# Designs tried in a protein design run: designed miniproteins, single chains. Part 58

Each design is a single chain, and the fold is of that chain. pLDDT is the mean over its residues in the fold that is shown.

## One batch from the design tools (miniprotein)

Design m2004
Fold by ESMFold2-Fast:
Formats: sequence, C-alpha cells, structure tokens
Structure m2004 (fold): chain A 96 residues (1-96)
Amino acid sequence: MEERLEEARRIYESLSEEDKEIARKLSELRKEHPELELVLDVLRIDLGLPEASDEVVFGTAIARFGKEGLLTRILGIIRGFLLPEELAEKVREILE
C-alpha cells in the first residue's frame, strides 16, 4: 500500500505539465461538485491507492488508462451511480 503510494506520487511528478494541469482541474471540480468524491473513491479502489490525494489519483489514472480511458471510466461511474449530467459535461470539457 505505502510503496504503491510512493510510486503513484513519482508517476504524478513525471507527468507532462498538460497532464498535471488536467489532474489539477479534475481535483478543483470536486469543490463545485462534491459528488465527484464517489468517483474518486471508486478510482482509489481500482488503482489500490486508498490514501492518495485527488491529484495523485487522477494523475496515476491518466498514466495508467490514458485520458480517453479515464474519461470512459469516470462516465461509467457517473451513469452507474446516477450522478448529475452537469458533472459528466464538466469531466468531458477537462479530458477532451
């Protein structure tokens, strides 16, 4: 667990500035859409990073799945939990 967190942090730091900005924008989105915490909880489980910060979770997901793969996963979670369509639109704006 702790070693995975250290690797995830290293992955985040190694991301391009563009991908880091995307991870930051997704993290900021939670302030306007608190329901994004549910998406983050699912991603933390999927990535094995229960203690990671929002930016590290999103950054690691971008590195592992790519932007398109991450978008598909987030949209699937939004639909599965019947989260607001506005959240889906904002995520598309950031990842597309």
Scores: mean pLDDT 84

Design m2005
Fold by ESMFold2-Fast:
Structure m2005 (fold): chain A 63 residues (1-63)
Amino acid sequence: VDPEKARESVARATEEGGAGGGATAAANGMHESLKHGNEEGRQAAIEGAAEADPEAGRRALGL
């Protein structure tokens, strides 16, 4: 997946307040990026999640 697209997906999900707020949206975005299978997508999703909510980003990584 395109890294920029992955980052935008995480940011958008967080802003729209979809399924359950920032933490859940960030985790889902990162998970989707990992499924689509490139390191750049993963990195972009992590950065997007961290920008939206640093704690949510850390939790999405299982940290």
Scores: mean pLDDT 56

Design m2006
Fold by ESMFold2-Fast:
Structure m2006 (fold): chain A 82 residues (1-82)
Amino acid sequence: MEELEEILEKAEKNWESLKEKLKKEADEETVEIALEAAEKIIEFIKRYKEGIENNKEEETLKELEEEAKEFEKEIEERLKKI
């Protein structure tokens, strides 16, 4: 849980950067990043709920934490290029 909180803090920072770029630049790349991020968040929420329902919350949380770290790095790299 602690590790997920750290990932969420980094995600908030990336979201603030994305909001600033959306205000100044409404290019296709910025919009695409925002949509992909929203879709990924929805996917994570669905998978987490499924994990709880199947009594595999801890296993699912660990998988989501790992994937969230990878996704956060991808978003950070893409934000630097726009």
Scores: mean pLDDT 72

Design m2007
Fold by ESMFold2-Fast:
Structure m2007 (fold): chain A 58 residues (1-58)
Amino acid sequence: EEEKWAEIGEKVGRNAALTVAEHHGRELTDEEIERYAKLGREKAKENYRLFQADKAAA
């Protein structure tokens, strides 16, 4: 399940990169998009751990 959250986070990160590019009127490189995807993945994994802790506390 953590991997599924990571996959979703990766997609969110890529979409965020495209949104930022539109806002700033520039085109991002593939490398920049990949960096955002990695950040999204890592944050999603952290969020998954927090959600599991909340579930255990409830």
Scores: mean pLDDT 77

Design m2008
Fold by ESMFold2-Fast:
Structure m2008 (fold): chain A 89 residues (1-89)
Amino acid sequence: IEEILEELKKIADDYVNGKITKEEAEKRSRELVEEMRKKYPDLIDKAIKTYEDTKKRLLDLGVGPVVADLIARNEAIKEFKKELEKLKA
């Protein structure tokens, strides 16, 4: 999974540096997300759910969208790590 995250970072870096188009970056990102979903469906679904629920809760409380996104991402990462630790045991 770290390998897939590194690939996503590489796609983002290639796009920012003008090596690939927006359409190419979107296509490659979708392909990797589909591969992740096939390999780790429960982990990905739980992480996405945590992100969406946390972001919605924070926005409903009047937290700004940028801050809400950052907090939601951190909560999703924590949930993902927690589920990974269960698989190691």
Scores: mean pLDDT 71

Design m2009
Fold by ESMFold2-Fast:
Structure m2009 (fold): chain A 83 residues (1-83)
Amino acid sequence: MSERSILASLITAENIRLIGKEIDGEISSETVRRVNAGLMRFMDLYDQTGDLDAAYAEYMAAETDPAARAVLERVVARVKARL
């Protein structure tokens, strides 16, 4: 399985988790929207650089939302653990 497909699968799983929390009333639609927008920006950086470490460093230098940062940190750590 490619690195990109592992990334996409893990991001999809995190989005499903966030939507579940929104449906249960644990988080707001605004929180889901902000995190989703952050993950989309990260994937754009990854597609532009072709380098997971470079995309991650650039994203984390610009992202101020703690929820988006926490989700991406978990996703990147899990990708690296599988490679």
Scores: mean pLDDT 80

Design m2010
Fold by ESMFold2-Fast:
Structure m2010 (fold): chain A 80 residues (1-80)
Amino acid sequence: SMALAEQRKKDARNDAEGALKSAELARKLKSVEIATAGVIQAIGAWATGKIGGDEEAEKEGRELAEEALKAAREALAAAA
């Protein structure tokens, strides 16, 4: 009975460690997902400005795309 209790404690610890590692990976992947969505949104803003002939909107969209790409690169580096 004591040997079985010790085995159950080891199994519970291994399960908890696996869950923590999975949660940490999911958190890192979520950061990458958010950064990627930011890039798509910024490209959309740039394209809208370009199509509309709005030089300020095109410039702002380009700057947002550059910042979003930097954030995505940093998130990918943190996830690695």
Scores: mean pLDDT 71

Design m2011
Fold by ESMFold2-Fast:
Structure m2011 (fold): chain A 82 residues (1-82)
Amino acid sequence: MRFRVLVKAPASLSAEELKALYNEAYAPQLRVLSARRVGEPFTDESGEEVAEFELLLEVDDAVAELVRGLANNPDVLSLEEL
């Protein structure tokens, strides 16, 4: 199945680097199909410069609950099943 996820990550990362990090951690059960930066960097509550990234994920049904669990991570701003 597919998910659209909006995440907060360090502004120093490119969309391609963030995509690579997720694919290294979770592939092949979860794959990032695309990643893009959304808007300008901002300072979060910890004083760190961060940016929003939109990720399109392809996920095996067997690990879909793990992806739904990502909604509990404070760096995950939104999660949408497609």
Scores: mean pLDDT 80

Design m2012
Fold by ESMFold2-Fast:
Structure m2012 (fold): chain A 79 residues (1-79)
Amino acid sequence: MLTIILEGPVTPTLMNIINELLSRRVAEIEPVGENKYVITTPDDELVRKILEELKEKNLAEIEKIGDNTLHVKLKPSLE
């Protein structure tokens, strides 16, 4: 099971990620602060694809902070 900490402004990209995870019925999303969410999912392939797309488009900084925990810092859409 993977834990993703999403931090940054609510953007169309963040909303798309949330909607995609909810559509799969295998993810839990918890708001833990202003512009901060914790996502828990067993779907490694979905997580990998989303993170690759965010990194490829330079929309987020991704840091591994634990064996199954990723910190994703969303960048402003104009950078």
Scores: mean pLDDT 71

Design m2013
Fold by ESMFold2-Fast:
Structure m2013 (fold): chain A 61 residues (1-61)
Amino acid sequence: APRVPSEEEIRKFFDLLRESLATFRPDWSEEEREARVRAMLLAYFRDDPETVALIERVFAE
């Protein structure tokens, strides 16, 4: 697997996870779903600090 995915790849992955959570938990607030997606992404890429920094930047927008 590539060491650091592009911002575009991270955004696509984020979009997929948001769509899945919106379908699975439509009763959750958008804020709650976003927090869950962020936690999942950070856990998934925990081994890669550069990717973690990129994820934090994408969510900080």
Scores: mean pLDDT 73

Design m2014
Fold by ESMFold2-Fast:
Structure m2014 (fold): chain A 100 residues (1-100)
Amino acid sequence: SKIDKIQEILLELQKLREKMVNAKTKEELIETAKEIIKLLEKMGEEFPDIKEELQKAVARLKEIVKLLEEGKISIDEAKTQIKEVLTEVVDVLQEIEDSL
């Protein structure tokens, strides 16, 4: 069901958030951010109603990855920004779950 799908995605996002928090290197953080991007892109295909919001989150995460790769932001700054993006995505998904 749609509810079961949202719950599965929320659990996967929680797991990726934990992996992101535990990242010790720039390379680990970039890898985790790319996994989050892939999940959000897949979600956008399955939930057209929030596709635009997910695309904005993906764009923000891709910018963070670029800044990390270029050494323009610290690991801690990147983690803070990724947490903010994930919080916004989780809030949108919870609103959809509550409306079903």
Scores: mean pLDDT 86

Design m2015
Fold by ESMFold2-Fast:
Structure m2015 (fold): chain A 102 residues (1-102)
Amino acid sequence: MVELEVEAPSEIKGGSSLKVKSKVSNSGDKEYISILYAEDLESLKSVSESKSERVLPGSSKEIELEVKNLKEGKKYKIISEAYLEKENGYELIAESSKEVKV
């Protein structure tokens, strides 16, 4: 089982840098890939490069992401996902998200 927790402020000032964190805990017997990224809530388009980590069985990881150039008056979604690698791609196993108002 994979548990995801996104740590982000609910509101920030426009033009400031947003630092966000994802805590990933893997209590299962399989390896997962966890990805942290940010999206514009209106367009659903990514506004940052994603960061990813491999999370081994029985381990935990913390992923940090800095998002810059956020526009005042907009809302953003910070998304943490966990994927299981399959022979033909990736399967989404868990997702957690937080909304941030600018």
Scores: mean pLDDT 82

Design m2016
Fold by ESMFold2-Fast:
Structure m2016 (fold): chain A 81 residues (1-81)
Amino acid sequence: ATLSEELSEEAVKKLEEAAKIASPITKKILEQAARQAREGNGDNAAELAYGASIIAENEGQEEAAKLAREVSEKLRKATGT
């Protein structure tokens, strides 16, 4: 399902915030999630954001993990996945 502009912009902003405080590898995944969100691919964006949140949590980057997880949960609700 295609994301609304408002939800897409909110997701991109939060993913960019998480990317600024994440490790290089997690940042790359978060940037891919943001790209998918801007393209309207909410399910792909949610999956990438969730994966990034798990990596960030394992690396001790609690705030980045929290931001990525919040985006993943919002997008999953919007896409019905």
Scores: mean pLDDT 82

Design m2017
Fold by ESMFold2-Fast:
Structure m2017 (fold): chain A 67 residues (1-67)
Amino acid sequence: MTPEEALAEAERLLQEARNSKTPQEAKDYADRIAELSKEAAKAGATPEQLRRIDGLGAEAWSIAGEL
């Protein structure tokens, strides 16, 4: 997985999190985005790319808190 692919997948997962009906569903998407951040880091992602992915994960986590 390239960092660019990880970012695109994280954006897709955040969109799925926005359609979640339970806090647990949104949390599961946030956890998956966190794993993508780890994979992106291993693939040589820049600090800016990692900040973007982490920001998407934080937004998914915030959605879970609002449900």
Scores: mean pLDDT 85

Design m2018
Fold by ESMFold2-Fast:
Structure m2018 (fold): chain A 72 residues (1-72)
Amino acid sequence: SEAVEMAIEHGGSYGGLDPEGTERVAEAAGVSPEQAAGAVFLSLMGSGGRLGGEEGRRESGMMVEGQAENLK
């Protein structure tokens, strides 16, 4: 949940792989930055580029949470 909240707070930056946001998600989720970057990238691809909107950020956050849980 904390990782998802951080991803939503970084919503404007999750239009791409933001190194700072990715590192914060990795620390919050307890995974490596590479694993977090992979989860963020998959979330971006799954959203079809809708990360510019609030709904896109929420959907991306949910995907990141699912991927982060799978990576733990």
Scores: mean pLDDT 53

Design m2019
Fold by ESMFold2-Fast:
Structure m2019 (fold): chain A 100 residues (1-100)
Amino acid sequence: MMSDEEKIEKMLEGFEKALKEIKEQLDAGKISEDEAARLALSLAKMGLQELVEEKFSEEDIKKFLERVKELIKKYFDNEELAKKIIEELEKYYRKLLEES
Protein backbone atom coordinates (compact mmCIF):
# COMPACT_ATOMS: atom_id res chain seq x y z
CA MET A 1 0.00 0.00 0.00
CA MET A 2 1.36 3.44 -0.95
CA SER A 3 1.93 5.80 1.98
CA ASP A 4 0.56 9.38 1.90
CA GLU A 5 4.16 10.67 1.67
CA GLU A 6 4.93 8.35 -1.29
CA LYS A 7 1.73 9.52 -3.04
CA ILE A 8 2.72 13.18 -2.57
CA GLU A 9 6.23 12.45 -3.94
CA LYS A 10 4.75 10.75 -7.04
CA MET A 11 2.37 13.69 -7.58
CA LEU A 12 5.33 16.09 -7.32
CA GLU A 13 7.34 13.98 -9.80
CA GLY A 14 4.42 14.17 -12.26
CA PHE A 15 4.08 17.93 -11.71
CA GLU A 16 7.83 18.53 -12.30
CA LYS A 17 7.71 16.43 -15.50
CA ALA A 18 4.74 18.52 -16.71
CA LEU A 19 6.56 21.79 -15.84
CA LYS A 20 9.60 20.60 -17.79
CA GLU A 21 7.41 19.91 -20.85
CA ILE A 22 5.73 23.34 -20.45
CA LYS A 23 9.17 25.01 -20.27
CA GLU A 24 10.33 23.14 -23.39
CA GLN A 25 7.25 24.38 -25.32
CA LEU A 26 7.74 27.94 -23.98
CA ASP A 27 11.46 27.95 -24.93
CA ALA A 28 10.52 26.65 -28.42
CA GLY A 29 8.03 29.54 -28.83
CA LYS A 30 5.07 27.14 -29.13
CA ILE A 31 3.19 28.71 -26.19
CA SER A 32 3.18 32.15 -24.52
CA GLU A 33 4.29 32.89 -20.94
CA ASP A 34 0.61 33.52 -20.04
CA GLU A 35 -0.36 30.10 -21.46
CA ALA A 36 2.53 28.41 -19.60
CA ALA A 37 1.48 30.11 -16.34
CA ARG A 38 -2.17 29.09 -16.82
CA LEU A 39 -1.20 25.44 -17.46
CA ALA A 40 1.12 25.30 -14.42
CA LEU A 41 -1.50 26.93 -12.16
CA SER A 42 -4.23 24.54 -13.42
CA LEU A 43 -2.07 21.48 -12.69
CA ALA A 44 -1.12 22.74 -9.21
CA LYS A 45 -4.78 23.51 -8.36
CA MET A 46 -5.83 20.00 -9.49
CA GLY A 47 -3.19 18.46 -7.21
CA LEU A 48 -4.28 20.55 -4.21
CA GLN A 49 -7.96 19.70 -4.83
CA GLU A 50 -7.18 15.95 -5.06
CA LEU A 51 -5.28 16.00 -1.74
CA VAL A 52 -8.14 17.89 0.00
CA GLU A 53 -10.79 15.51 -1.45
CA GLU A 54 -8.73 12.46 -0.34
CA LYS A 55 -8.57 14.00 3.19
CA PHE A 56 -4.82 14.42 3.48
CA SER A 57 -3.64 16.27 6.61
CA GLU A 58 -3.16 20.05 6.47
CA GLU A 59 0.56 19.40 7.18
CA ASP A 60 0.89 17.08 4.14
CA ILE A 61 -1.04 19.48 1.88
CA LYS A 62 1.13 22.41 3.05
CA LYS A 63 4.28 20.33 2.35
CA PHE A 64 2.98 19.65 -1.19
CA LEU A 65 2.19 23.37 -1.69
CA GLU A 66 5.69 24.48 -0.56
CA ARG A 67 7.34 21.94 -2.92
CA VAL A 68 5.08 23.12 -5.80
CA LYS A 69 6.12 26.75 -5.13
CA GLU A 70 9.82 25.78 -5.31
CA LEU A 71 9.25 23.92 -8.61
CA ILE A 72 7.43 26.95 -10.10
CA LYS A 73 10.39 29.20 -9.11
CA LYS A 74 12.82 26.65 -10.63
CA TYR A 75 11.09 26.35 -14.03
CA PHE A 76 9.84 29.95 -14.54
CA ASP A 77 12.75 32.35 -15.21
CA ASN A 78 10.37 35.36 -15.04
CA GLU A 79 10.31 36.10 -11.27
CA GLU A 80 7.23 38.38 -11.48
CA LEU A 81 5.26 35.68 -13.34
CA ALA A 82 6.35 33.00 -10.84
CA LYS A 83 5.27 35.29 -7.97
CA LYS A 84 1.81 35.83 -9.54
CA ILE A 85 1.31 32.06 -10.01
CA ILE A 86 2.33 31.42 -6.39
CA GLU A 87 0.00 34.17 -5.06
CA GLU A 88 -2.98 32.73 -7.02
CA LEU A 89 -2.15 29.23 -5.77
CA GLU A 90 -1.93 30.40 -2.11
CA LYS A 91 -5.30 32.17 -2.53
CA TYR A 92 -6.82 28.96 -3.96
CA TYR A 93 -5.42 26.88 -1.06
CA ARG A 94 -6.90 29.32 1.49
CA LYS A 95 -10.30 28.98 -0.21
CA LEU A 96 -10.06 25.16 -0.09
CA LEU A 97 -9.31 25.28 3.66
CA GLU A 98 -12.40 27.49 4.27
CA GLU A 99 -14.59 24.95 2.39
CA SER A 100 -13.21 21.99 4.37
Scores: mean pLDDT 82

Design m2020
Fold by ESMFold2-Fast:
Structure m2020 (fold): chain A 120 residues (1-120)
Amino acid sequence: KVQELKEIAEGLNEIARQAQDLSQNMPSANEAQSRQMRDQVLDLSRRTRELAERAKELLKGVGKNGEDAVDSLSVASGLLRSAAGLLDTDPVGSRSRVSNLLAAASDALNEAARLIKKVI
């Protein structure tokens, strides 16, 4: 349990770093770059959902920090899904909004990792 939660927290920090990198590059992306970034956002969304399901199971009954971590993961998953959807419909016109969503997702992922580390 402790080792698995450490691995999840490390994975979340890595996804957060990648989301922040995409957020920083998004405002200057052309259409082709935006399409590549959309595929990367979809991958981050999938990986976040996988780690969230594992964390939810391991954090059952852990208390407030566990509940708050799962809530932060739910927020991050929603933000990444929204970012991917915007890039699908308007790859260029949505860049500023997507950048903001990716930055917020990064913050939520780092908060989830911090809360998980508090319970181990």
Scores: mean pLDDT 88

Design m2021
Fold by ESMFold2-Fast:
Structure m2021 (fold): chain A 116 residues (1-116)
Amino acid sequence: SDEVEKLKKEIEKLTRELEELARETKEAVKAGDRKKAVELALRFDETARRLIVLAEQAIKSGDKDLIELALKALERAIRLLDELIGLLKDDQETVQLLRATKDRLEEVKKKIEEAL
């Protein structure tokens, strides 16, 4: 359906944005720019929380291919969050926010696995 195709494109777009934000965060850490790294990680956090909304919509659609795409996107976002948490471990406030978002992604992932 048109709605399923729209959700697919939105999930694919957010996945690309998460990959780019994670890459830029890693480069900022490597360059010693901790302020920029934190700013980019917070943008990653906001983008990952948008993926939760799209994943819930994918479950509601009942479309198996879309649900499987959302599962793959959540798994990738969780892996990227683990990497960013490790890189930013000295920034307690940022790590706490990223951990909270990871917990929410893992909760939605469990709901998706039950829907498949």
Scores: mean pLDDT 90

Design m2022
Fold by ESMFold2-Fast:
Structure m2022 (fold): chain A 76 residues (1-76)
Amino acid sequence: MLEEELDSSLLEVFINGEKKVLTPEELKKLLGDANKDIEGVEKRIEELGFEFDPESPSSFNRLMAAVQEAVKKRGK
């Protein structure tokens, strides 16, 4: 179900220490094969070095939660 979100919304993500701004479509493409499985998504995030702040584990958890919600939202 769609809940007042813009298709052109941008997600700020840190990949290997580089700040990138991604659309939801670009994020899904980057996750690739992992997009079908939440556990696979988590593994893919670790492989790609997704980090919001290495000094703050909670920020990484927030990023993972946002990715999971985006995947579930599109799958339903």
Scores: mean pLDDT 54

Design m2023
Fold by ESMFold2-Fast:
Structure m2023 (fold): chain A 102 residues (1-102)
Amino acid sequence: MEKLEEVLERIKELLEEIKKTGKVEPEKLLDLFLEAEGVLRELGESDPELAARLAAADRQDMISRLDTLAEILKERYPEYSEDIDEARELLIKAMREQEALH
């Protein structure tokens, strides 16, 4: 299995655990997305278009960065699209709830 696919499998496994336990751990989901971004950055060393997309996202807020990461991951691994979208939605919801709490 490719390194990036292994990270996506771990995201899927964490989502299955969340469904079984009812406990959302947004920090674990965020760590997996950041690990996937790290792998994509390594791939970007030989893919200038990918490197440019990641660099543009890195200059934006975390929600926009997560949106860009999710789109890149879905383009490369469309079979994981539902898992990626669910993980992204859970993270963004948790981040926005944290921002709403003064």
Scores: mean pLDDT 79

Design m2024
Fold by ESMFold2-Fast:
Structure m2024 (fold): chain A 82 residues (1-82)
Amino acid sequence: PKVVVVTRVTKAKDAVEAVRKMLEELVKKGLITEEEAKKAIEEAEKAIKEALESGLLKPDDLVEITIKVVDGKLAAISIRLV
């Protein structure tokens, strides 16, 4: 199977925008569909906002975003503290 992994480090306050841009690039390259990207962005936005609102993430915390695509399907998005 073709596996693509993309990783980016950013501040937690910028993480939603970073996920959006990473997924848009994957769509542009034909690696995932626009529909998959839109759903994933909405899910990531909700999770990140909830983490910031609860104080689990602080806005200036560095986070590593990893997106994994397997055979043209979005397999995983992970966000972890650096």
Scores: mean pLDDT 85

Design m2025
Fold by ESMFold2-Fast:
Parts: structure tokens; C-alpha cells; sequence
Structure m2025 (fold): chain A 62 residues (1-62)
């Protein structure tokens, strides 16, 4: 099982690779959601790929 820190690290590296280096990601263990923060939002296709990779319930934007 991957830790919160490992999920966040891998998710942030994934976004950087896809051209969103200033977008930050936090994992909420209580809701199994990805919290995405940044001026530039990734497209839904990129986010969905992350959700599938880590078996997450969904995401929210801040």
C-alpha cells in the first residue's frame, strides 16, 4: 500500500511531466480524494489517469 507522501510525490511528478509543474497535489486519506491546487488546471483526461493509477475516489480543486 502506498503512503500519502508517496501518492502525493508520484502525482506531482506525473503533473510536472504533463506540463503542469506549478500545480500541486495533496491526497486526502479520509475521503480518498486528490486535492488539486494551482492557477493552471490540468485537463480532465490527465486527472482521470491519476485517479486510475492510484485507485482514488475522485478529486477537487482549490
Amino acid sequence: MKSKEEIEKEANEFLKKHGYPDTTVKYDEKTNLLIITGEKRPPPEVIIELLKKFNLSGFSFE
Scores: mean pLDDT 79

Design m2026
Fold by ESMFold2-Fast:
Structure m2026 (fold): chain A 84 residues (1-84)
Amino acid sequence: MKLSEIEKIYMKGLFYYNMGLYEEALDYFQKLIDKLEEEIAKSSGEKRAFYERLLRDAYFQLGIVYKKLGKEEEAKKWFEKARE
């Protein structure tokens, strides 16, 4: 995947989150995580480190959305992943 495709998915997740459409935001942030994991597997060096930082941010965003949905245990799991 190209970076512009990752950015597009991220912006869609934020768009739905800002509209209060948290289920749709979950779908896009999950898709973002899947695509970032795919790119990390294909990358090395500084490029891999860059995608790993984006992946941690995506975990944090997913945690925030789960918290908005009242799913505290799921939110906690994603926040812990964001710290690692």
Scores: mean pLDDT 84

Design m2027
Fold by ESMFold2-Fast:
Structure m2027 (fold): chain A 70 residues (1-70)
Amino acid sequence: MKQEIKDAVMEFSIEASELLARAEPEHKPALRQLLLDYARKVNEAVEKGDLEAIKEIHREFVRDAEALDA
């Protein structure tokens, strides 16, 4: 696996973990489900070696996670 793809996956994992840790207890179940759904999409993009798709999926995850706090 290319280092750039590893770095993108690591950045996604770190931010997802931080968002989950900071979330209100009431929002954690929904955020965990969202994380699982997006992790699957990231894995598909990794299999294809598509760095731009990983970055876009990461942005979409953050956007959807922020919407859960609204």
Scores: mean pLDDT 83

Design m2028
Fold by ESMFold2-Fast:
Structure m2028 (fold): chain A 85 residues (1-85)
Amino acid sequence: SLDRLIEAGKKLSDYVSNSSTSDQSKILQAILQLQDSIMRGVSVDDMEKEAKYLVDWLSDTLKNSDGTKVFQDYVDALLDYLRSS
């Protein structure tokens, strides 16, 4: 639902704002790559594949694993919204 997506986006934004500069930069890079895929009109299935790649990359590179979980929750809410629209 849109409400779930808005709530997940707010939690992601709040988390990023309170993260280390290094983790903040990596999460913002992942967000920008997802936004680019949306703007290019990539299919939801291809967007899910890109998002999985980004989650795996964040899991390997973030100092705090909570950032990966918050990003994954946002991705799940976004994909659910796009599929239900």
Scores: mean pLDDT 85

Design m2029
Fold by ESMFold2-Fast:
Structure m2029 (fold): chain A 118 residues (1-118)
Amino acid sequence: MGLAALLDDASVRAFAYAARILAEKYEELGDLELAERYRRIARELEEALRDGSAEGRERAYRAIAELVELVGAEAISPEQARAAGELVTLALEAAPEEAIREAVERFVAAREAALAAA
């Protein structure tokens, strides 16, 4: 994957926003461990945006990789995996915050549905 080549400020902001909304949704569901993990990722991305250096860019890349791995690890159904892929694509494309929020809501809903069906 060419994540380092796609690391413009707009994409990093989109990933930071996605991580914040994931943290909010998991806190609402009482999953405090996942909420804190996503909140940490959001902080790392926001700090990387403020840094503006080559090291900041590398930190942003690592935080994005951690986010992608975490949403993938949460996916236990094909529907969750599809929702995770859509969320990552929207963030890479620096989609509007409303589109990212909707994608996070679809991802969390797909996860809850899969857990209820198990």
Scores: mean pLDDT 80

Design m2030
Fold by ESMFold2-Fast:
Parts: C-alpha cells; sequence; structure tokens
Structure m2030 (fold): chain A 64 residues (1-64)
C-alpha cells in the first residue's frame, strides 16, 4: 500500500513522525509505484538529502 511505501522510506531515512504523516496524506490514493515517485518528490521538496532519497526510493521501487 502507499502507506507501507511511506513507512519503508521513513524507516531508512529516519524521517520524523510529522513529515511521515504529511507524506502519507500526499501519496493517498496512489498505487505503490506512484507512491514511491511521489514520496521521493515530496522529500526532495522538503530539503532532504537528494542522494539518500534517490538511493532509498530506487531500492524500494526495484522491489515492486
Amino acid sequence: SSEDIVQKVSERLNIDQQTQEEAVEYVKGADDKQAVVLVANFLLEKGFDSDAVTQVTLDIYKEL
């Protein structure tokens, strides 16, 4: 589910709970592959490290 995608990304990047809740709302209704792309975009716009976000989201996308 899109919520599971946000949880996996958040665990690997040590995302705070508030940002995780905002990300869940942002990806709501997306399929799993769309959720990976959307959460990557969301975190990059929030100023998270681009290399870390890209690596984690690509790893998760590969498993789908």
Scores: mean pLDDT 86

Design m2031
Fold by ESMFold2-Fast:
Structure m2031 (fold): chain A 72 residues (1-72)
Amino acid sequence: SEVEKLEARIEEIRASTEPPLVREASAGVLEIHLYILRKIYGEDNPELQRVERRLEELTREAQAELDAALAA
């Protein structure tokens, strides 16, 4: 559910601004969120690891899409 909210947030940011700005903003937001989750739950929590992997996947997907758009 939390990763679904982050997916929606990435798409919202992407729709509202230019690719280069969206790319930088999305990466920063996801990284801050990961640090907060690690501080609260700790690295031993399976839920944290699951969310962490999903956030990394979303970041890669967003960057790949933006890179493709910039290359076109």
Scores: mean pLDDT 61

Design m2032
Fold by ESMFold2-Fast:
Structure m2032 (fold): chain A 68 residues (1-68)
Amino acid sequence: MLSEEEKKFLEELEELRERAEKLPDATTRQSVLGIVDTAEEILRKTKDAKNPQAVLALELARAMVEAA
């Protein structure tokens, strides 16, 4: 079963994916979606919501959405 931290991480990724799909610039949209997918892959392989690479990817995706 997923931990509460893993579930929250996946919920944040889904929120970022929804926000990314609404971005007007196709290049930025595709880049953010790719980073979100990478963060999800790392989470699925590591089972660690505090993995530095997963957290960095989540933060990068969020920063790109907020900057757009």
Scores: mean pLDDT 82

Design m2033
Fold by ESMFold2-Fast:
Structure m2033 (fold): chain A 81 residues (1-81)
Amino acid sequence: MEKEEEAATKIIEEAKAEGVKEPTIALAAAVAGSRLAGKEVSFEEVKKKAEELSKKLGVEVDAEKAYELAKKLEEAIKKAS
């Protein structure tokens, strides 16, 4: 668990350093968590959630970047396990 959290934190820190916005990172983490729990999450679902968050927060949420980051988080956590 702790090693998995450390791996996830490193990926999130790298995304922040690349200028990925906080709502996009939060969406990516939620998607990765759902996939790790055995739920299928399609890109279309991520796109819909990104549009909903963009409207609620008044900021742009990048669905493509969130989906890509979610896959990196999922892979890093699985490798740390």
Scores: mean pLDDT 80

Design m2034
Fold by ESMFold2-Fast:
Structure m2034 (fold): chain A 74 residues (1-74)
Amino acid sequence: SKLTEEKEALKRRILEIIERIREEEKNGGPLSVRQKTIDLFVALANLSEIDLAEKLNKDIPQSVYDQIDALEKR
């Protein structure tokens, strides 16, 4: 279904963001330790929101899309 496809796509995007943050931490990228920590917590929180929405059989909150979009613009 469209909702299942959207959930899987968002989970993939969050995992890609987490991997990017981990790689930047390992390689001493341009993001500060504080910003990397904040971005990681935001990514993990949104992954939990998607999991909760899936368990409750509800739509993904718009706030999840907004926060993922914000992280991808960095």
Scores: mean pLDDT 78

Design m2035
Fold by ESMFold2-Fast:
Structure m2035 (fold): chain A 80 residues (1-80)
Amino acid sequence: SEGEEFAKKAIAALQKVRDTSKDEALREAADAAIKAIEANKNKSKEEIEQAAQEALESYGDKLTADQGQELSEAIAQAVN
């Protein structure tokens, strides 16, 4: 399904950001987004994307604008 393909690509992109960063807040935000995607794998692509973005928003105050954008774009680009 589109949701399953999106989830797989989004998790891979977020794992790459997490694994290449030494910033603990960025790593925690990426892990939170991955967990949100995994918890919502059986839902629509739109619901999975929303859950992942909401997880990132919970870390907004701990991330720089550039870090938040990098994680958000990793999720959004997984649709292509």
Scores: mean pLDDT 83

Design m2036
Fold by ESMFold2-Fast:
Structure m2036 (fold): chain A 66 residues (1-66)
Amino acid sequence: FGLSEEEIEALREAVLQLPGSLEELLEDIDATVMHVLSRLHEMGRVLRAPREQLRAAVRELLLELS
């Protein structure tokens, strides 16, 4: 992925703060990405990445955490 290490760490932190099970988060990945972006905004973080790239990174992080 074209994301920096800092961006990946921010995504991982946001993903870990999401409510629900891994299966629920993977079931609607687009909703999960929106929740991640909302959490990042709440944390004062901004990611300069295309949605498709964010979607792929979020999915991979969820699978790594399983």
Scores: mean pLDDT 76

Design m2037
Fold by ESMFold2-Fast:
Structure m2037 (fold): chain A 92 residues (1-92)
Amino acid sequence: MEAEKEAIIEALARGLGLSDATRAALRRYVDVHELSIEELEELEAMLLLVYGVRNSAGTSAPTDAQIRDVLEQAAADPSTSLEDLLLAILRA
């Protein structure tokens, strides 16, 4: 359901402290790649894991601008998988 997808996007943006611009990029990525609710829940779980891994490794979390750039690039490339997106965020 559209309302359920929006609720997950809002929860993720709030949890990670994403700006309105980065949240808009995330929404565009979800729309362009036609993510299901299950795929969006997987993305949420994986992003939280990536943030946890970076924090545990003593590296700073990715900046809002880095996340936005990665999401905008992924939204522009229909061939980008969830795994490709997560690896790009992890390397940011």
Scores: mean pLDDT 75

Design m2038
Fold by ESMFold2-Fast:
Structure m2038 (fold): chain A 91 residues (1-91)
Amino acid sequence: MLEEALELAREAVEVSEGEAKQMAEAVLETLEEIKRAVEAGDKEKAIRLLINALFLVTVLLVEGNRAGDERTVELARELQKKLLEALKEIE
């Protein structure tokens, strides 16, 4: 799950531009922090960061739609699904 989300976020950074790229970079950074929190056994921090990542992915989706960037929108939708599934499994 998390490795797939990291790959999707890296692709979003590569294909997006402007504000969408900034949001994709923020998503990637947050996912890297989630990985570190999970590895440290900090479940509460991991959940908080997952909620933050979902918010950032929603912003990425909005910015991708605004730019007419269909690929960024597709990647943001897939990221949203993966992160929602991860959150349900932890809670």
Scores: mean pLDDT 85

